# Designed miniproteins, single chains, part 77

Each design is a single chain, and the fold is of that chain. pLDDT is the mean over its residues in the fold that is shown.

## One batch from the design tools (miniprotein)

Design m2657
Fold by ESMFold2-Fast:
Formats: C-alpha cells, structure tokens, sequence
Structure m2657 (fold): chain A 80 residues (1-80)
C-alpha cells in the first residue's frame, strides 16, 4: 500500500498534532520531541510538495532523525 503525497503530508500533520496534544497535557518528553521533530517534519513536507519521491523522503527522515523518530514511536505506544 503506497500513500499519495497528500496522504503522507496529512499523516505528518497528524503526527505533529499528536505531539502538540501531549505537550498541552504536560508530557515533557513530547515537548522535547516536538522541538526536535517539528523542523524535520516541516522539511519532509516541503520535500514532498517539491516532488521528492516518498521513499527518498522516508530514507532522509531515517538518516536525519532515526533516534528521535524511535522515541516518538515509544511515546505514542505508551499513551495508547
């Protein structure tokens, strides 16, 4: 299953909104992750809008922010 560019951008927006919600709820780890991942996710959205293939954007995200993305996944799972 391959996401469209618009669907991938919407997914990133939902990920940012989730972090913002957790920050509003007083989650300090989410606040740290939001500060680190916001510029990375915004750059990813710009690359998608500029026509970069999604596979290349995902590879760039992994190369740039693998540890912060892993921490985000852990925070997300703990708050489900």
Amino acid sequence: MVLSRDERIAQIDEQLATLERLVAEGNEEAAELLEKLRPVFEEAKERIRAGTPLDEVDAWLDATAAEDLRRFGEVYLRHL
Scores: mean pLDDT 81

Design m2658
Fold by ESMFold2-Fast:
Parts: sequence; structure tokens; C-alpha cells
Structure m2658 (fold): chain A 100 residues (1-100)
Amino acid sequence: SAAEREAILKELEERFGKEELEIIRLLLELGAIATKQELNGTLSEEEREEAKKILEELEELLKKYKAPEVYWLVLEALKAAIEGDLERAYELAEEAEKLA
């Protein structure tokens, strides 16, 4: 529900701060698109355009806030997944998990 989503976002904002929450939200949105690529083997033109916009916004935010390496590895893993390179996506995700 919308109320449950708002409650989770408030809890994350209290734990991570507003800037880190914004990065987490965009990573989750990109992750949803990556999951569609994995399940369907392809993305629509609209989904590819949305993914590109989120990727560009995330790169800017990670640079602006000097995000830890783990966030960059997660971003590269999601980018690889969206491009259909699941092997590289998995390798990068395991590397990110080791740093978390």
C-alpha cells in the first residue's frame, strides 16, 4: 500500500539520511528494470529510455555525494544486467556484497 511505502521510506531516511535514501530509491528503480530484462530477455524502448535516465541521474548523485565503492559496483552490476550481460552482473554483485 502507499502508506506502507511511505513508512518504509521514512525508516530508511532516518537510518541513512536523505541523500543516501535518494540513491537507494534510484538503485531499486533501476533494479526493477534489470529484473524485467532478466525475466523477459528484452526491454521495451520506453523501459530502455527510463533506465538510461536513471543511470545518468545515479552517476551524478554518486559523484556529488562521494558515494562509497559499493554503490558504484551495484550501479555497474545493474547496468550489465540491463545490457543482458548476466555473468558480469553477477560477478559485480558478489564483489559489492563483499564490501557491504
Scores: mean pLDDT 79

Design m2659
Fold by ESMFold2-Fast:
Structure m2659 (fold): chain A 82 residues (1-82)
Amino acid sequence: MEKSDQILTEASRKAAELVQQALEAIDRGDLETAREYVEQLRNWLLEKAKEYSESDPETSKNLESMLVLSLRYVDQRLAEHA
């Protein structure tokens, strides 16, 4: 239990950090850099989700849900600049 709690906590922190960096890039009109941060987050979360998919499917699903929520937050900021 604690092991999956640790990875979810780490993932949450990493998602918050990369989302913030992506939002800052969007605010300055640097959509290429914003995409790089989003891709970095997607790759990291999907790699971790895949690692846990066989041994802990619940944690894997939570990591995928975290990615979906993070992307939704980025999409909202992009819409504000549309």
Scores: mean pLDDT 83

Design m2660
Fold by ESMFold2-Fast:
Structure m2660 (fold): chain A 97 residues (1-97)
Amino acid sequence: MELTPLDERIYAFLVLNEGKEFSVSEIAKELGVSKSTVSRHLAKLEKLGLIGRRVDEKGVRLYFIVDPELGILEIEDAVLKTDRTKEYEERLKEILK
């Protein structure tokens, strides 16, 4: 599955911050991109099953990693995730630059 550079940056940000949930506004601020652009790319990643979404008690949409290994399957070889975690994180950091 082919991801755009912005899809990869959003995904990399969420993987590097695994266990945390982020609003569209928080992701937009962190990546320096408009909220509308981020929202569209998050919807694509959600449809691909790479990220999850929930709505909090205040009606805010929060996004998170469902399965970090699923994204590795789409981008890289997931069979060696445990042995490749540092290499994968280094690659994700390069995508974020």
Scores: mean pLDDT 70

Design m2661
Fold by ESMFold2-Fast:
Formats: structure tokens, sequence, C-alpha cells
Structure m2661 (fold): chain A 60 residues (1-60)
């Protein structure tokens, strides 16, 4: 079964990647321990087109 992440886990990984000056799908994937494709699927499920948009949606 695919691993399920909480919104809090996703938000933390996104904020850490942005804080480190590495706002890339790869940096988020490494922090969550998943593939880049899995991060893209998570963003698409939220309707987000960027890491910044995903953070805004998770904080709303």
Amino acid sequence: APRVFTPEEILAALEEAIRDGKPTLRAVAERLGVSIGTVRQLLDAMGARSLEEAVARLRA
C-alpha cells in the first residue's frame, strides 16, 4: 500500500526544504523518504503547482 503522510509531515518537509534554500521536489522527497514522483503526486492531489502554493494550501 502507498505510504500516507499527514498534512503536518508534508508541511514540515516543504518548509525545511525552502528554509535550506533548496526548494526542489528532490529535497522534499529526500526528507520524506519517497521518490520525486510521489512528491509530485502529493502536490497534484492538493492542486498545488509549486512548493510555495502547497505550503499556502496546507496552512489555510
Scores: mean pLDDT 76

Design m2662
Fold by ESMFold2-Fast:
Structure m2662 (fold): chain A 70 residues (1-70)
Amino acid sequence: MTPEEIREEAEAAAAEATRLIQASPKGTEKDIQEVTDLLKQAAEAASAGDIEKALQLQAQAQEVLAKALA
């Protein structure tokens, strides 16, 4: 998996997460900010070649998204 693929996936995931949280009656602007900030950091880590950190940040973003949608 290339750093570019991880960056593109993180950008797509941020857009999708924003849509899902906005569609959720329990979703908040804070949840959107937290998820998008984590995915932005993941994209930046991937661009720097830190794939392990990028994947950890993506996992954290997924956890926040899951809580926002519950």
Scores: mean pLDDT 78

Design m2663
Fold by ESMFold2-Fast:
Structure m2663 (fold): chain A 84 residues (1-84)
Amino acid sequence: SALAEEARRRLEELKELARTSDDRDAVAQALMEVMGWISQHLDDESAAQLEELTRRALQAIAAGDVEAFERELERMLELFEASL
């Protein structure tokens, strides 16, 4: 699916930003932009699950836990692919 490929690309760019940037606010903003795009392609139930994963990702990046942040992004991709 072209949509799944685009989601993977956006999430991989976000992982790279989290690995290379010391600006945690910039990473959080980029996450919220990606989340806005993903949520446009989800139903209300899947969007609620996405909000919980977003909350966890924001907590992880605020704590400097890039590995936990990346795990939550992987869960977001799985949720998105399952909803297509």
Scores: mean pLDDT 86

Design m2664
Fold by ESMFold2-Fast:
Structure m2664 (fold): chain A 60 residues (1-60)
Amino acid sequence: MDKLLEELKKEIRERVEAGTSLKDVSNWIIEKKKKYGLSLEQVRELQLLALRLHAERDAA
């Protein structure tokens, strides 16, 4: 599970760096939830990561 979660986090980083909107990243996370059966806790972790990375990118 940790390995899958790390792969998803890497893809979120790549999407944010490529200029993908927070809304589109959020929709992508929900699709991955359905595909892999992620828990609500895991979905929240990925969503918070996307928010943080988007904010960090804009602040840099």
Scores: mean pLDDT 80

Design m2665
Fold by ESMFold2-Fast:
Structure m2665 (fold): chain A 94 residues (1-94)
Amino acid sequence: AEAALERAMRVGVAVVRELMADPAVEAAEITAVEVLPDGRVLVRLRIEARPGQGEAAAEAARRAIEAHADEVEAYEIRVEGERVEVELVVRAPP
């Protein structure tokens, strides 16, 4: 659904923008967007933290995602040093 994809991209872009404003974050990008058969959208993000800031960047990601809790059904955050990988499941449109 085009409307589902547009919503998911708005959420993903908003999360990336909030992450890029955080001092713990060096870079953040959307790496994949996938419309699921049930109309939910999976959005994958990659975050590069500043040296020693992996956990702080993960916490920034959690706060940014929770600011969009009405639109995000589920998320996972994985931290490997300064690399933080995020998967978001954005709710299907009503």
Scores: mean pLDDT 85

Design m2666
Fold by ESMFold2-Fast:
Structure m2666 (fold): chain A 59 residues (1-59)
Amino acid sequence: PLPEEQGRINEAAARAAAKVFEAEGKDITDPEQFDTAVSKARDAAIAAMEAERKRLAER
């Protein structure tokens, strides 16, 4: 993709991950809770990246 398109894909992933951490509590002190939040954030980021790639593929 173009640099601008890659930037949008990266932003979508970052926003999805940030929202997961906000929902799960960014001040997690329990390692198990942190691992769960990381896993959910990763899944959300991957889904957001794939959705954005699909949108860009229409262009």
Scores: mean pLDDT 72

Design m2667
Fold by ESMFold2-Fast:
Structure m2667 (fold): chain A 68 residues (1-68)
Amino acid sequence: SLEEEFKSFDKDGDGVLDGLELKEFVLSYKSFSSAEEFNSFIAKADKDKDETLDFEEYKAFMESLAKE
């Protein structure tokens, strides 16, 4: 379940993935060849540019991966 996966990365249990948790989450689902590629991908997911991803953004991100 997406919710269970989200909780496994959300170590604080506050309902969001911040910088390091977000990075680990993305890297566990997708390999990147460079830091530039990784940063571009994160920029697409983090619309607010605050380096946090809540559960709704997390679901949108996973669906975006399936369509891209």
Scores: mean pLDDT 68

Design m2668
Fold by ESMFold2-Fast:
Structure m2668 (fold): chain A 85 residues (1-85)
Amino acid sequence: DEIWRRVEEEVLAYVEAHREEVRKMEPEKRREVLLEASRELGRLLSQLPEEKREELLAQLEEALAAEPNPEMREVIEALIEAIKE
């Protein structure tokens, strides 16, 4: 299941990359752009089969629970909400 593995890797890489961007840049300055990007990615991921979406949501919920940065939590939350559709 190379396609699913790639999707999962891309989602986790996306979350990690945005965490670095939030940390590096002023949160207020980048927040709106990051939230919009998360919503766009989430809309694409909402098209996945239910089983795959459930697996992905579990990973994102775990990441959200472990994330201490409030701006990064908002990014992950926006992604989760968009995937849930």
Scores: mean pLDDT 70

Design m2669
Fold by ESMFold2-Fast:
Structure m2669 (fold): chain A 85 residues (1-85)
Amino acid sequence: MDRAKALAVLERALERDTAKNGFVKRSDLLEIAKEVGFSEEEIKKLSEIAEELDIFHRGLVNLLRLAERLGIGEEARELLKKARA
């Protein structure tokens, strides 16, 4: 997966996390991926990751854990700190 696409998904997911809880809805995440320009194959892989991370089947995905699975965990920690400021 392109690092820039992964960062764009994370930034848009943070915009949807208006409560600053560090979570995004699975449905919102997949919509964001389509908006960012993910291919059908990339969306399928993202959906599989989101399902794995939704361990309680509540339709929520932890943004930091998602970013770690996408290989941008360090960038995600910095963005989450900035989003709180």
Scores: mean pLDDT 76

Design m2670
Fold by ESMFold2-Fast:
Structure m2670 (fold): chain A 85 residues (1-85)
Amino acid sequence: MVEEMIEQVSALAEVAAKTAELAGDKKLAEEIRKVQKKLIEALRKGDWEAALKYAEELDKLIKEVAEKAPEEVRREAYEEVKKAL
């Protein structure tokens, strides 16, 4: 249920943050981790309005990482997501 959703969100955000770090963008990785924490807190509190807002922000950051990261680094992130599922 909520804990399972939090686990999936954490895994995805960690993969994105790791991808940003490997691509040399430590600031982007830090931003992803901050938004991840806010999203998890909102989910735990049942604050769906805040959760949707932070989920949208996280999605935007993940897309930014995917666009900026080299294909090799993006492939590693994809394999880690596949392994986690």
Scores: mean pLDDT 78

Design m2671
Fold by ESMFold2-Fast:
Structure m2671 (fold): chain A 109 residues (1-109)
Amino acid sequence: SMEEKRKKINEAIALAIRAATVAALVSLKDPEVGEKMNKRIVELLEKFDNEEITLEELREKIGEMLREVGEKTGDELLIEAGQAYLEGKYEEGGNLLSEAEERLIKTYM
């Protein structure tokens, strides 16, 4: 239905905005890492908009990126958020990502 399609688009945009916010915060310490994150988020959102990937695949690929960035930066909350998305625990992943955002703000701002 059109309503289900709109819900999926809204969820994809919300995830992309949250991931981009984390990328911006990471850029304050590691500009190259943050820039690579932002580029990947844009590429993944474009693939979703073109129906080349599903919402589930978008979540998985964002989860992979968050885990990799967490491993590179030593941010355990980003690793946990990424793992939650990869395990299909989207609500838990979103909550962990919000906690990571708050901690990054306190650390770099």
Scores: mean pLDDT 87

Design m2672
Fold by ESMFold2-Fast:
Order: sequence, then structure tokens, then C-alpha cells
Structure m2672 (fold): chain A 83 residues (1-83)
Amino acid sequence: SELEEQAKKLERDIRELERLAAETKDPYARAVILDGLSDLQLQLSETLRKLSETDPSLEPKAKEAEERSRRARERGEELRREA
């Protein structure tokens, strides 16, 4: 389905940004990457919630993505204060 393909693409993009964040030493640049991660995790959460209407096992994963989105945003704000 289109939603399943969208979720897989988002998971792939998230893994790539996580790799870039780990390789980025500059706090400001890392904060920008974390903002991107927050946005992608929120999109994944929304996509997984739609999929959970037919597969309830995905509901915990959707909540996890939402939590990861919030943590990435908070960490990005923290790094901007350090920069």
C-alpha cells in the first residue's frame, strides 16, 4: 500500500539523518539535523497511526515515533543554547 511504502521511506530517511547527526560535531549544524529528524518522526507517527487502523500492532510504534519527534526537538533547542 502507499502508506506502507511511505512509512518505509520515512524510516530510511530517518536512519540517514541519524547517521548525519552522529557524524556532525558542530552544535548548530547538529541542531538543524535534529529539527529534520523531529519532522520526519512526526510524519512517521502520523503514517503509522493511519496504518494502525488496520494493524493495531503499529499503534505503539506510532507513539514511539511521536515521542522521538519531541525528544529530537528538545535536544535541538538545547544544542542551539550551547552554540
Scores: mean pLDDT 87

Design m2673
Fold by ESMFold2-Fast:
Structure m2673 (fold): chain A 117 residues (1-117)
Amino acid sequence: MIPEDLDELIKKAREELEEAIKNGETEPSENALELLKEFAQLLNIIKEDEELDYEAFKKLALSLGFEPRSEETFGIDAVALARSIVDFLLEGGDISDLPAYVAETTPAIREELLARA
């Protein structure tokens, strides 16, 4: 079950991510970064008092079956990953199935972002 505060964050992140993908934005919003940070904490990649840096993001992405391109593409990779997570959870997906969904979906979202940028 998704915590109430995380559910609100997911809804806010979705609206920002839909606009970002539509406009070809390559920088993650504050809500998208917060969502990724919450997932990194849930997967025990970072502690509650740690920030989501590129190394932590790379560990999160790889644990979910998505390979980031480089540190220079962190923004695009973060937006794509956050969108995959949001879409999966809003469709009522189980966290245990999230890696398979992310591995299949995130590369396509990244390609759309790159085509619009």
Scores: mean pLDDT 75

Design m2674
Fold by ESMFold2-Fast:
Structure m2674 (fold): chain A 86 residues (1-86)
Amino acid sequence: MSAAEIARAAAEQIRGIGRKLAEEAKKLGMDDLAKEIERLTEEAVRRLEEAARADDLEAALRAAREAEERMKPLIEELKKAREEAE
């Protein structure tokens, strides 16, 4: 698999996850959290698309890792909100 293919696959995966998380946050009335999830998802996808155009595997892997690290606290906040809502 080329660096461009890896970056594209990662972008599709992140977009899918981000969309589901944002929908869940909206269902819980957490509009600000949903907006932040959407913002970080768009930023991550953009960085991965740039890495794909440059065919830069290291840039793609770095972008994917940074996206995971930045999304982790938002996922944890969403989990806490779900526990409080039930």
Scores: mean pLDDT 81

Design m2675
Fold by ESMFold2-Fast:
Structure m2675 (fold): chain A 89 residues (1-89)
Amino acid sequence: AIDTSKSKDLIGKLYALADTDKDGTVTPQQLALAAKKIYGDVDEGLVEAAKLFGMGENGLNLFDVDGDGKFDQEKFNKFFLEKVKEVVE
């Protein structure tokens, strides 16, 4: 089972590690590198993220606040927490 409090902490840490330039947004490449640091395997991290988010090709558009293919931290955190709540019923 996934604890929503722990998920929020891990999401924040993942985003902070991904935002290496501290520009307030992350790219898919930065996110993949951060996931590898946390989970030790990017492919496993991506599989779990896709499973939790139900992400298809349109999943990235839901994070993209600025329409430039980057993820805003607040929107990323809200989206992740909502998907975790959907899984933990």
Scores: mean pLDDT 56

Design m2676
Fold by ESMFold2-Fast:
Structure m2676 (fold): chain A 77 residues (1-77)
Amino acid sequence: MPLSEEQKEEIRKLAQALLNNDKDAAYEQLDRLEKLGMSKEVVEAMRRMIDNQSVELSPELRKFLGEVGDQINQLME
């Protein structure tokens, strides 16, 4: 399923927060993504990864991590 423009914008903000090591901003962006219809499983898994906890990689989480990685690469270029 393609991400909405609003979800992509919040993923970009999440990527920026992660690059800045700003956990509070990252959690805020994850809360907004959940409200925009992102899977609660994916959002909770990302929060646990930010907390440096072990997380099972579901296909949905792997796809989300790919989108976050794409935004990080775009911000670094």
Scores: mean pLDDT 76

Design m2677
Fold by ESMFold2-Fast:
Structure m2677 (fold): chain A 96 residues (1-96)
Amino acid sequence: DVKEVYEAMKEAFKALLDYQQGKITPEEVIEAIKKAEEALLKMIPNPDFKEQLRKAFETIIEAVKAGDKNPLEKLTPEQKQALADAWIWARMEYAV
């Protein structure tokens, strides 16, 4: 489960980078982001944290749909922090 989350998040960040460089389509990056969201949200027990993460992923997906090449910059500070905390959590849980 944690390995699935770690790998899906890693692939989503790679897809965002490839999208910013014009290497993949908006549809391809959205698919990678949705897989990361599904894997991560199944593992997060805190409902407030889970909702903040869901909103962060939604913001990224909508930015990509709008043709934004820097979708992460559309996140609020709280959403950026939630994603950072989730990535740290996934790495730490996978490592131990």
Scores: mean pLDDT 81

Design m2678
Fold by ESMFold2-Fast:
Structure m2678 (fold): chain A 78 residues (1-78)
Amino acid sequence: SPRDRALALAREFQALAEEVADMILAGAPQSEILALLDRARALLREMLAVSADDPLLRAAAQHGLDLVDALKAQVEAA
């Protein structure tokens, strides 16, 4: 179902978020961190698209996109 797909995408996003945090703490190259953030953004956009009938999942996906975009701006400024 669209909901099951959104939940699977949310779990993949959680794994990517943990990897981004680990890479930032390890001082990984900016380009590698930005590549993971772009992948996270793509997953959240897909989650938003498949969760049209689930307002909580839509809100979670939108909030995640806002956080990823803010973090990308911080990484690019560093």
Scores: mean pLDDT 84

Design m2679
Fold by ESMFold2-Fast:
Structure m2679 (fold): chain A 59 residues (1-59)
Amino acid sequence: SAEELERLKRYIEYGEIVLKAIREGQTLDNLSPEVKAILEEIKEESRKITEEYLEELKK
């Protein structure tokens, strides 16, 4: 679907930003606000997906 494609594109862009930060030598204590926001978004989305997945398995 179009939503899946947009989500995939967003994650590819996030990956490039994170990889660039790693190459620049950023650590967990010295991450840019942009990278922190990306990691927080991924963490929150992963939590929601896991909860939905577990509910769906049980129906």
Scores: mean pLDDT 76

Design m2680
Fold by ESMFold2-Fast:
Structure m2680 (fold): chain A 100 residues (1-100)
Amino acid sequence: EALELARRGLELGEEAVRLGEEGKGEEAGEKASIAGGLASRAAELAPDDEEVRRLAERAARLALEGAMLGLKVAETKEGILKAIAGALSAIGALFLVGAG
């Protein structure tokens, strides 16, 4: 369960970065928020699992990168708010994995 959540978070974190690079700020922020949430959940479920912790940390770092890219290219209030939510979600996940 925790490992699957961490892997899914990693996939969505990578997607958030790609969407941000493509100028899709709102979508990047949304994916980043979900990726950060999945990383946090994985870290909470398996705090002593080094593999889960490493994957969750990577997912959270990619989520933060995607959210920051999304914030730079967001053209709507909704896009900006989603990017901020994504960044906060990612930062929270990084603190849970001990990387913040």
Scores: mean pLDDT 84

Design m2681
Fold by ESMFold2-Fast:
Structure m2681 (fold): chain A 88 residues (1-88)
Amino acid sequence: SEAEKLLLEAEEHLALARMAARLGLKEVAKRQAEEAIRLAKEAIELEKKEENPDKKLIEEAEQTLKEAEELLENLDEEVERGLEELAA
């Protein structure tokens, strides 16, 4: 489905955001997290409009959204943590 494709893209962008944060790439991590949020929200909206919404897909998209929002909220801390790991 279109919602499944959007969720897959959201998950990919979240993974890239996490990797970028661990590498100390704040600007890249921010853009990837914002894109993950946008795609996850779109996936949730589209699936909720279906006659028989896939509850598991909605739950997975809501989890991806939550994780992306938490990463963005704590981005400075995550980037500093990544830079400390690279220095060790």
Scores: mean pLDDT 88

Design m2682
Fold by ESMFold2-Fast:
Order: C-alpha cells, then sequence, then structure tokens
Structure m2682 (fold): chain A 79 residues (1-79)
C-alpha cells in the first residue's frame, strides 16, 4: 500500500488532519532518510499524546518514504 505522509499519520497514528499537517510542516526538513522517518513517527506519537490525543501502537519499520524532499504529498510505502 502507498499513502501520502499526511494520510499515514491520520490512518496509522489516528491523528486529526490539522495536527498531522502541523507536525509534517514542523519536521519536514529533518526527514532526509529512513532513520529520521522513524524518529519523526515516534516524536509525532509522543507530541500527540502530550496534547491529549489517543494514538495507536505502530512499528515504524513498516513505513518507507519514496521521495525526498518531504512534503504533505510525499508518498510512503507500507511494507
Amino acid sequence: EVLTLLDLLQKYLNLPRELAEELIEKYKDTLVDQDSLHTFLISAQFEARDRGYKTKGFDPSRFRILEYPVSLETKVEVL
């Protein structure tokens, strides 16, 4: 399955669209490889929980960015 990074945060982390957009814009310049994607997904989950949102458990290794630089429209492959 291939999703946008925005759709991934909504579907797999259960984040509201506005929060997902905010987090992508905040961290997009740090998203340069697979390791930084894993760090971003973990940080996004913690920040969402800190703001009072309930998130689902997930395995960051299941996701791969297909193109850089990252934007809201960036494609992510679900392994």
Scores: mean pLDDT 76

Design m2683
Fold by ESMFold2-Fast:
Structure m2683 (fold): chain A 70 residues (1-70)
Amino acid sequence: MLETAKRLIEETAALLRRLLEGADPAEVRAELAALTARYADLEVEETEELRELNERLLAELEPLVEAARA
């Protein structure tokens, strides 16, 4: 599980970086949903770092997705 947790942290951080660099919010949202589903299936323990990254990514992502719908 340790290697899976590290990979999920790295992938989540990469999604946040891509979003901040102007990636399509809908694409990032879809990738985050897929990553979250995989995380749940593997029952990887949520680390504090992963939780903080997810909270920040969602906080950045949700307003941009809503704006794109307008």
Scores: mean pLDDT 72

Design m2684
Fold by ESMFold2-Fast:
Parts: C-alpha cells; sequence; structure tokens
Structure m2684 (fold): chain A 84 residues (1-84)
C-alpha cells in the first residue's frame, strides 16, 4: 500500500540520518558536532510523519511503541551531541 511504502521510505531515511549523525559525532570535531545537531533536527522533523504512516499501516499500538522508542533514541543522541 502507499502508506506502507511511505512508512518504509521514512524509516530508511531516518535510519540513514541517524547513522550519519553517529559518524559525525565519532569524528570528535566541533564541525562534526554541528553536523550531528543538524541531522538530529532533520530526524526530529521526520518522526511525526513516520508515526502517522505507521499508524495508517499497522495501527495505533505499533505507532505508540515506535514513538516511545524513537523518543528514547533521540534523547540519547541529544545527550551525545550536548556532551561532545
Amino acid sequence: SAARERMEELLRRIQALAGEAAAALAEGTPAGVERAAALLAEIEALVPELVEALEKAYGPEVAKRFREAAERDIAELRERVAAA
């Protein structure tokens, strides 16, 4: 379905951005930290769209569990950016 395809597209994009943010932080440079912060902002903007697509494809319970996991992972990434 279109909803599933959109969900899979958004999930792949968010996973790619998260990997790029982790790689940027691993550089140990101020420029890397700034890139990670910008990538985190992109992830935060995409998460509501992914949650909506998940709810349409799999229902509210799956969307709720994903949102809770995403909020935890985003908080951990925010702490890593702040600590760097």
Scores: mean pLDDT 85

Design m2685
Fold by ESMFold2-Fast:
Structure m2685 (fold): chain A 81 residues (1-81)
Amino acid sequence: MPSLEEQLAAIRATTDPSAAVAAALELYIRAVEEKDIAGLRRLRDLLEEWLARHPDAPAAVRAMAEEMIAGLARLIEEAEA
């Protein structure tokens, strides 16, 4: 299984936002299925770091990453409640 860092590296390298989102969503689904709150936090933090390092990334890729961060934050908040 690829690491979260490997998946984010793939997102950074890809020119196709759909492929990037598909890879990120697969990690998201897996972490949710495993009830891995630490994994959800790790994915959120890595996506935030990726966006900070790549401000000039394609707008579609950045928007999709931002949406995923928002979704992850909500799930983490609900799990801590």
Scores: mean pLDDT 71

Design m2686
Fold by ESMFold2-Fast:
Structure m2686 (fold): chain A 69 residues (1-69)
Amino acid sequence: SEQAALNARLSEIEEELLRAAREGKKTPELVEKVRALLAELRAARIRRRPPTEEELAHAEEVEKEIIEE
């Protein structure tokens, strides 16, 4: 299901974030912004519906903004 795929992706991102933090490669600002994105995706899961295409597009937009900063 889309929800299961989203949960798997969230877990992968969390692992990558933890590795980056351990290596000191990420700034606290970047880590906090990524965690905010993860919280937004988790909120969609809690509503017990698959994320809409708009929600996924918004998440991508936030990720791009984090990269550009």
Scores: mean pLDDT 61

Design m2687
Fold by ESMFold2-Fast:
Structure m2687 (fold): chain A 100 residues (1-100)
Amino acid sequence: SLLEKMEALGKAAIEAAKAGDIEKAKELAEKFAEAAEKGFLEAETGDELLKISEIVNQFLNDLSEAGLQSENKEELFEMAKKVRERAEKAAKEAEEKRAS
């Protein structure tokens, strides 16, 4: 259900971004980042970590593509950067907890 929630939030954020609703896109991207952070921390297996990473990478790719064609390019790229930084930090923290 967390993976499904992430996919739904990501899709909704991209749709909002494409529609020019930047406030809604930011809100949904924040919820996506929170779900991704929770997913990395709660993941029990390497396969779960990989699935979360795949959903995050898909979202970042879709957001970057939307940004290239948008008048709100700068805001969308900044949003992608923040989501990437949060996801990378959470993934690293999850890795460190498993290595110890």
Scores: mean pLDDT 84

Design m2688
Fold by ESMFold2-Fast:
Structure m2688 (fold): chain A 68 residues (1-68)
Amino acid sequence: MSELEQLEKELMAALLRAWRRAVEAGDEAAVARLQELFRQAGEVSKEPDEEKKKEKLLELLAQVQAIE
């Protein structure tokens, strides 16, 4: 797998774990934040520049980890 594919898998796994925890906890603010991060992840997947895509994936992963 490419480094970008590994980062995308890690981001998706982190988003799904954080989403499950937020839903189970009834944390509506975290759920709303994660919905926005899922939307941004979808937009990043369309980025044709590999360097920009990597930078954005790392930023999103850090934001997800801050919520968890």
Scores: mean pLDDT 81

Design m2689
Fold by ESMFold2-Fast:
Structure m2689 (fold): chain A 79 residues (1-79)
Amino acid sequence: SAVEKTVKSNVEVGREAADLGKEHQELVNEVLKLAEEALRAAKEDSGSASFKTAELMKKTIELRRATGRARREAEAALA
């Protein structure tokens, strides 16, 4: 389903961030928790699946922005 594909993509972003630094660990854990909630809602054919997927996407965007900032900061420190 579309929800399952979206959740999988967002989980991959979380795994990438975890490999880049432990400072993202809290955001990674939140993304994984929201992914589990979204998948559960989709599996149960729940009307909340769309809402849970939106929450997951919002947190994943936050994680992506934090990862981008950390990369830029690391690059600046190496210059």
Scores: mean pLDDT 71

Design m2690
Fold by ESMFold2-Fast:
Structure m2690 (fold): chain A 88 residues (1-88)
Amino acid sequence: SPIVERLEALLDETYRLVVEAERAYRAGDLDRARALVEQARRRIEEFQQLLRENEEQIPDEDLLRLLARYLAAAGAVVTLERMIRAAE
């Protein structure tokens, strides 16, 4: 399904951004880490909107898997946002 593929791509993009933000954070580049985690947040918000608009087109098995990945990705973004804020 094109919608499922787009939702998976958004989660993959979110994880790549989180990994790069974590690398920037470990390097002490808080400005870069903040910019990258903000981009990850925008991908999560796009995922939420696309999911709500297309939920009727998503098979239940794919929906369950996407929601599990979404919760993990959203949790990682929230954790990194809090770590960056605490380091300031």
Scores: mean pLDDT 89

Design m2691
Fold by ESMFold2-Fast:
Structure m2691 (fold): chain A 87 residues (1-87)
Amino acid sequence: EKAVEGYKDKLANPQGKVTPLEEAITHSNLGNALANLGKLNEAEPYYLRALELAIPIYNTTKDPDVLKVILNAAAGLKNLGKLSEAE
């Protein structure tokens, strides 16, 4: 719970130089934290948001660190059963 609140606070920081990549990483971390708590329905939208943010960055930069974020979020969704046969 406290870890989830910490990540949400980081996303709500109005003064931080938060890049779309940093936002994608934070969403992926929130998804993992919620999934570890068994809150799978709450984890799904965070993984989806991480992909939504990271995919266009990867398409323009081809940065392997961005690809890593995409793969981690996709693995999270697969573990929830969302990308493996069940959509």
Scores: mean pLDDT 73

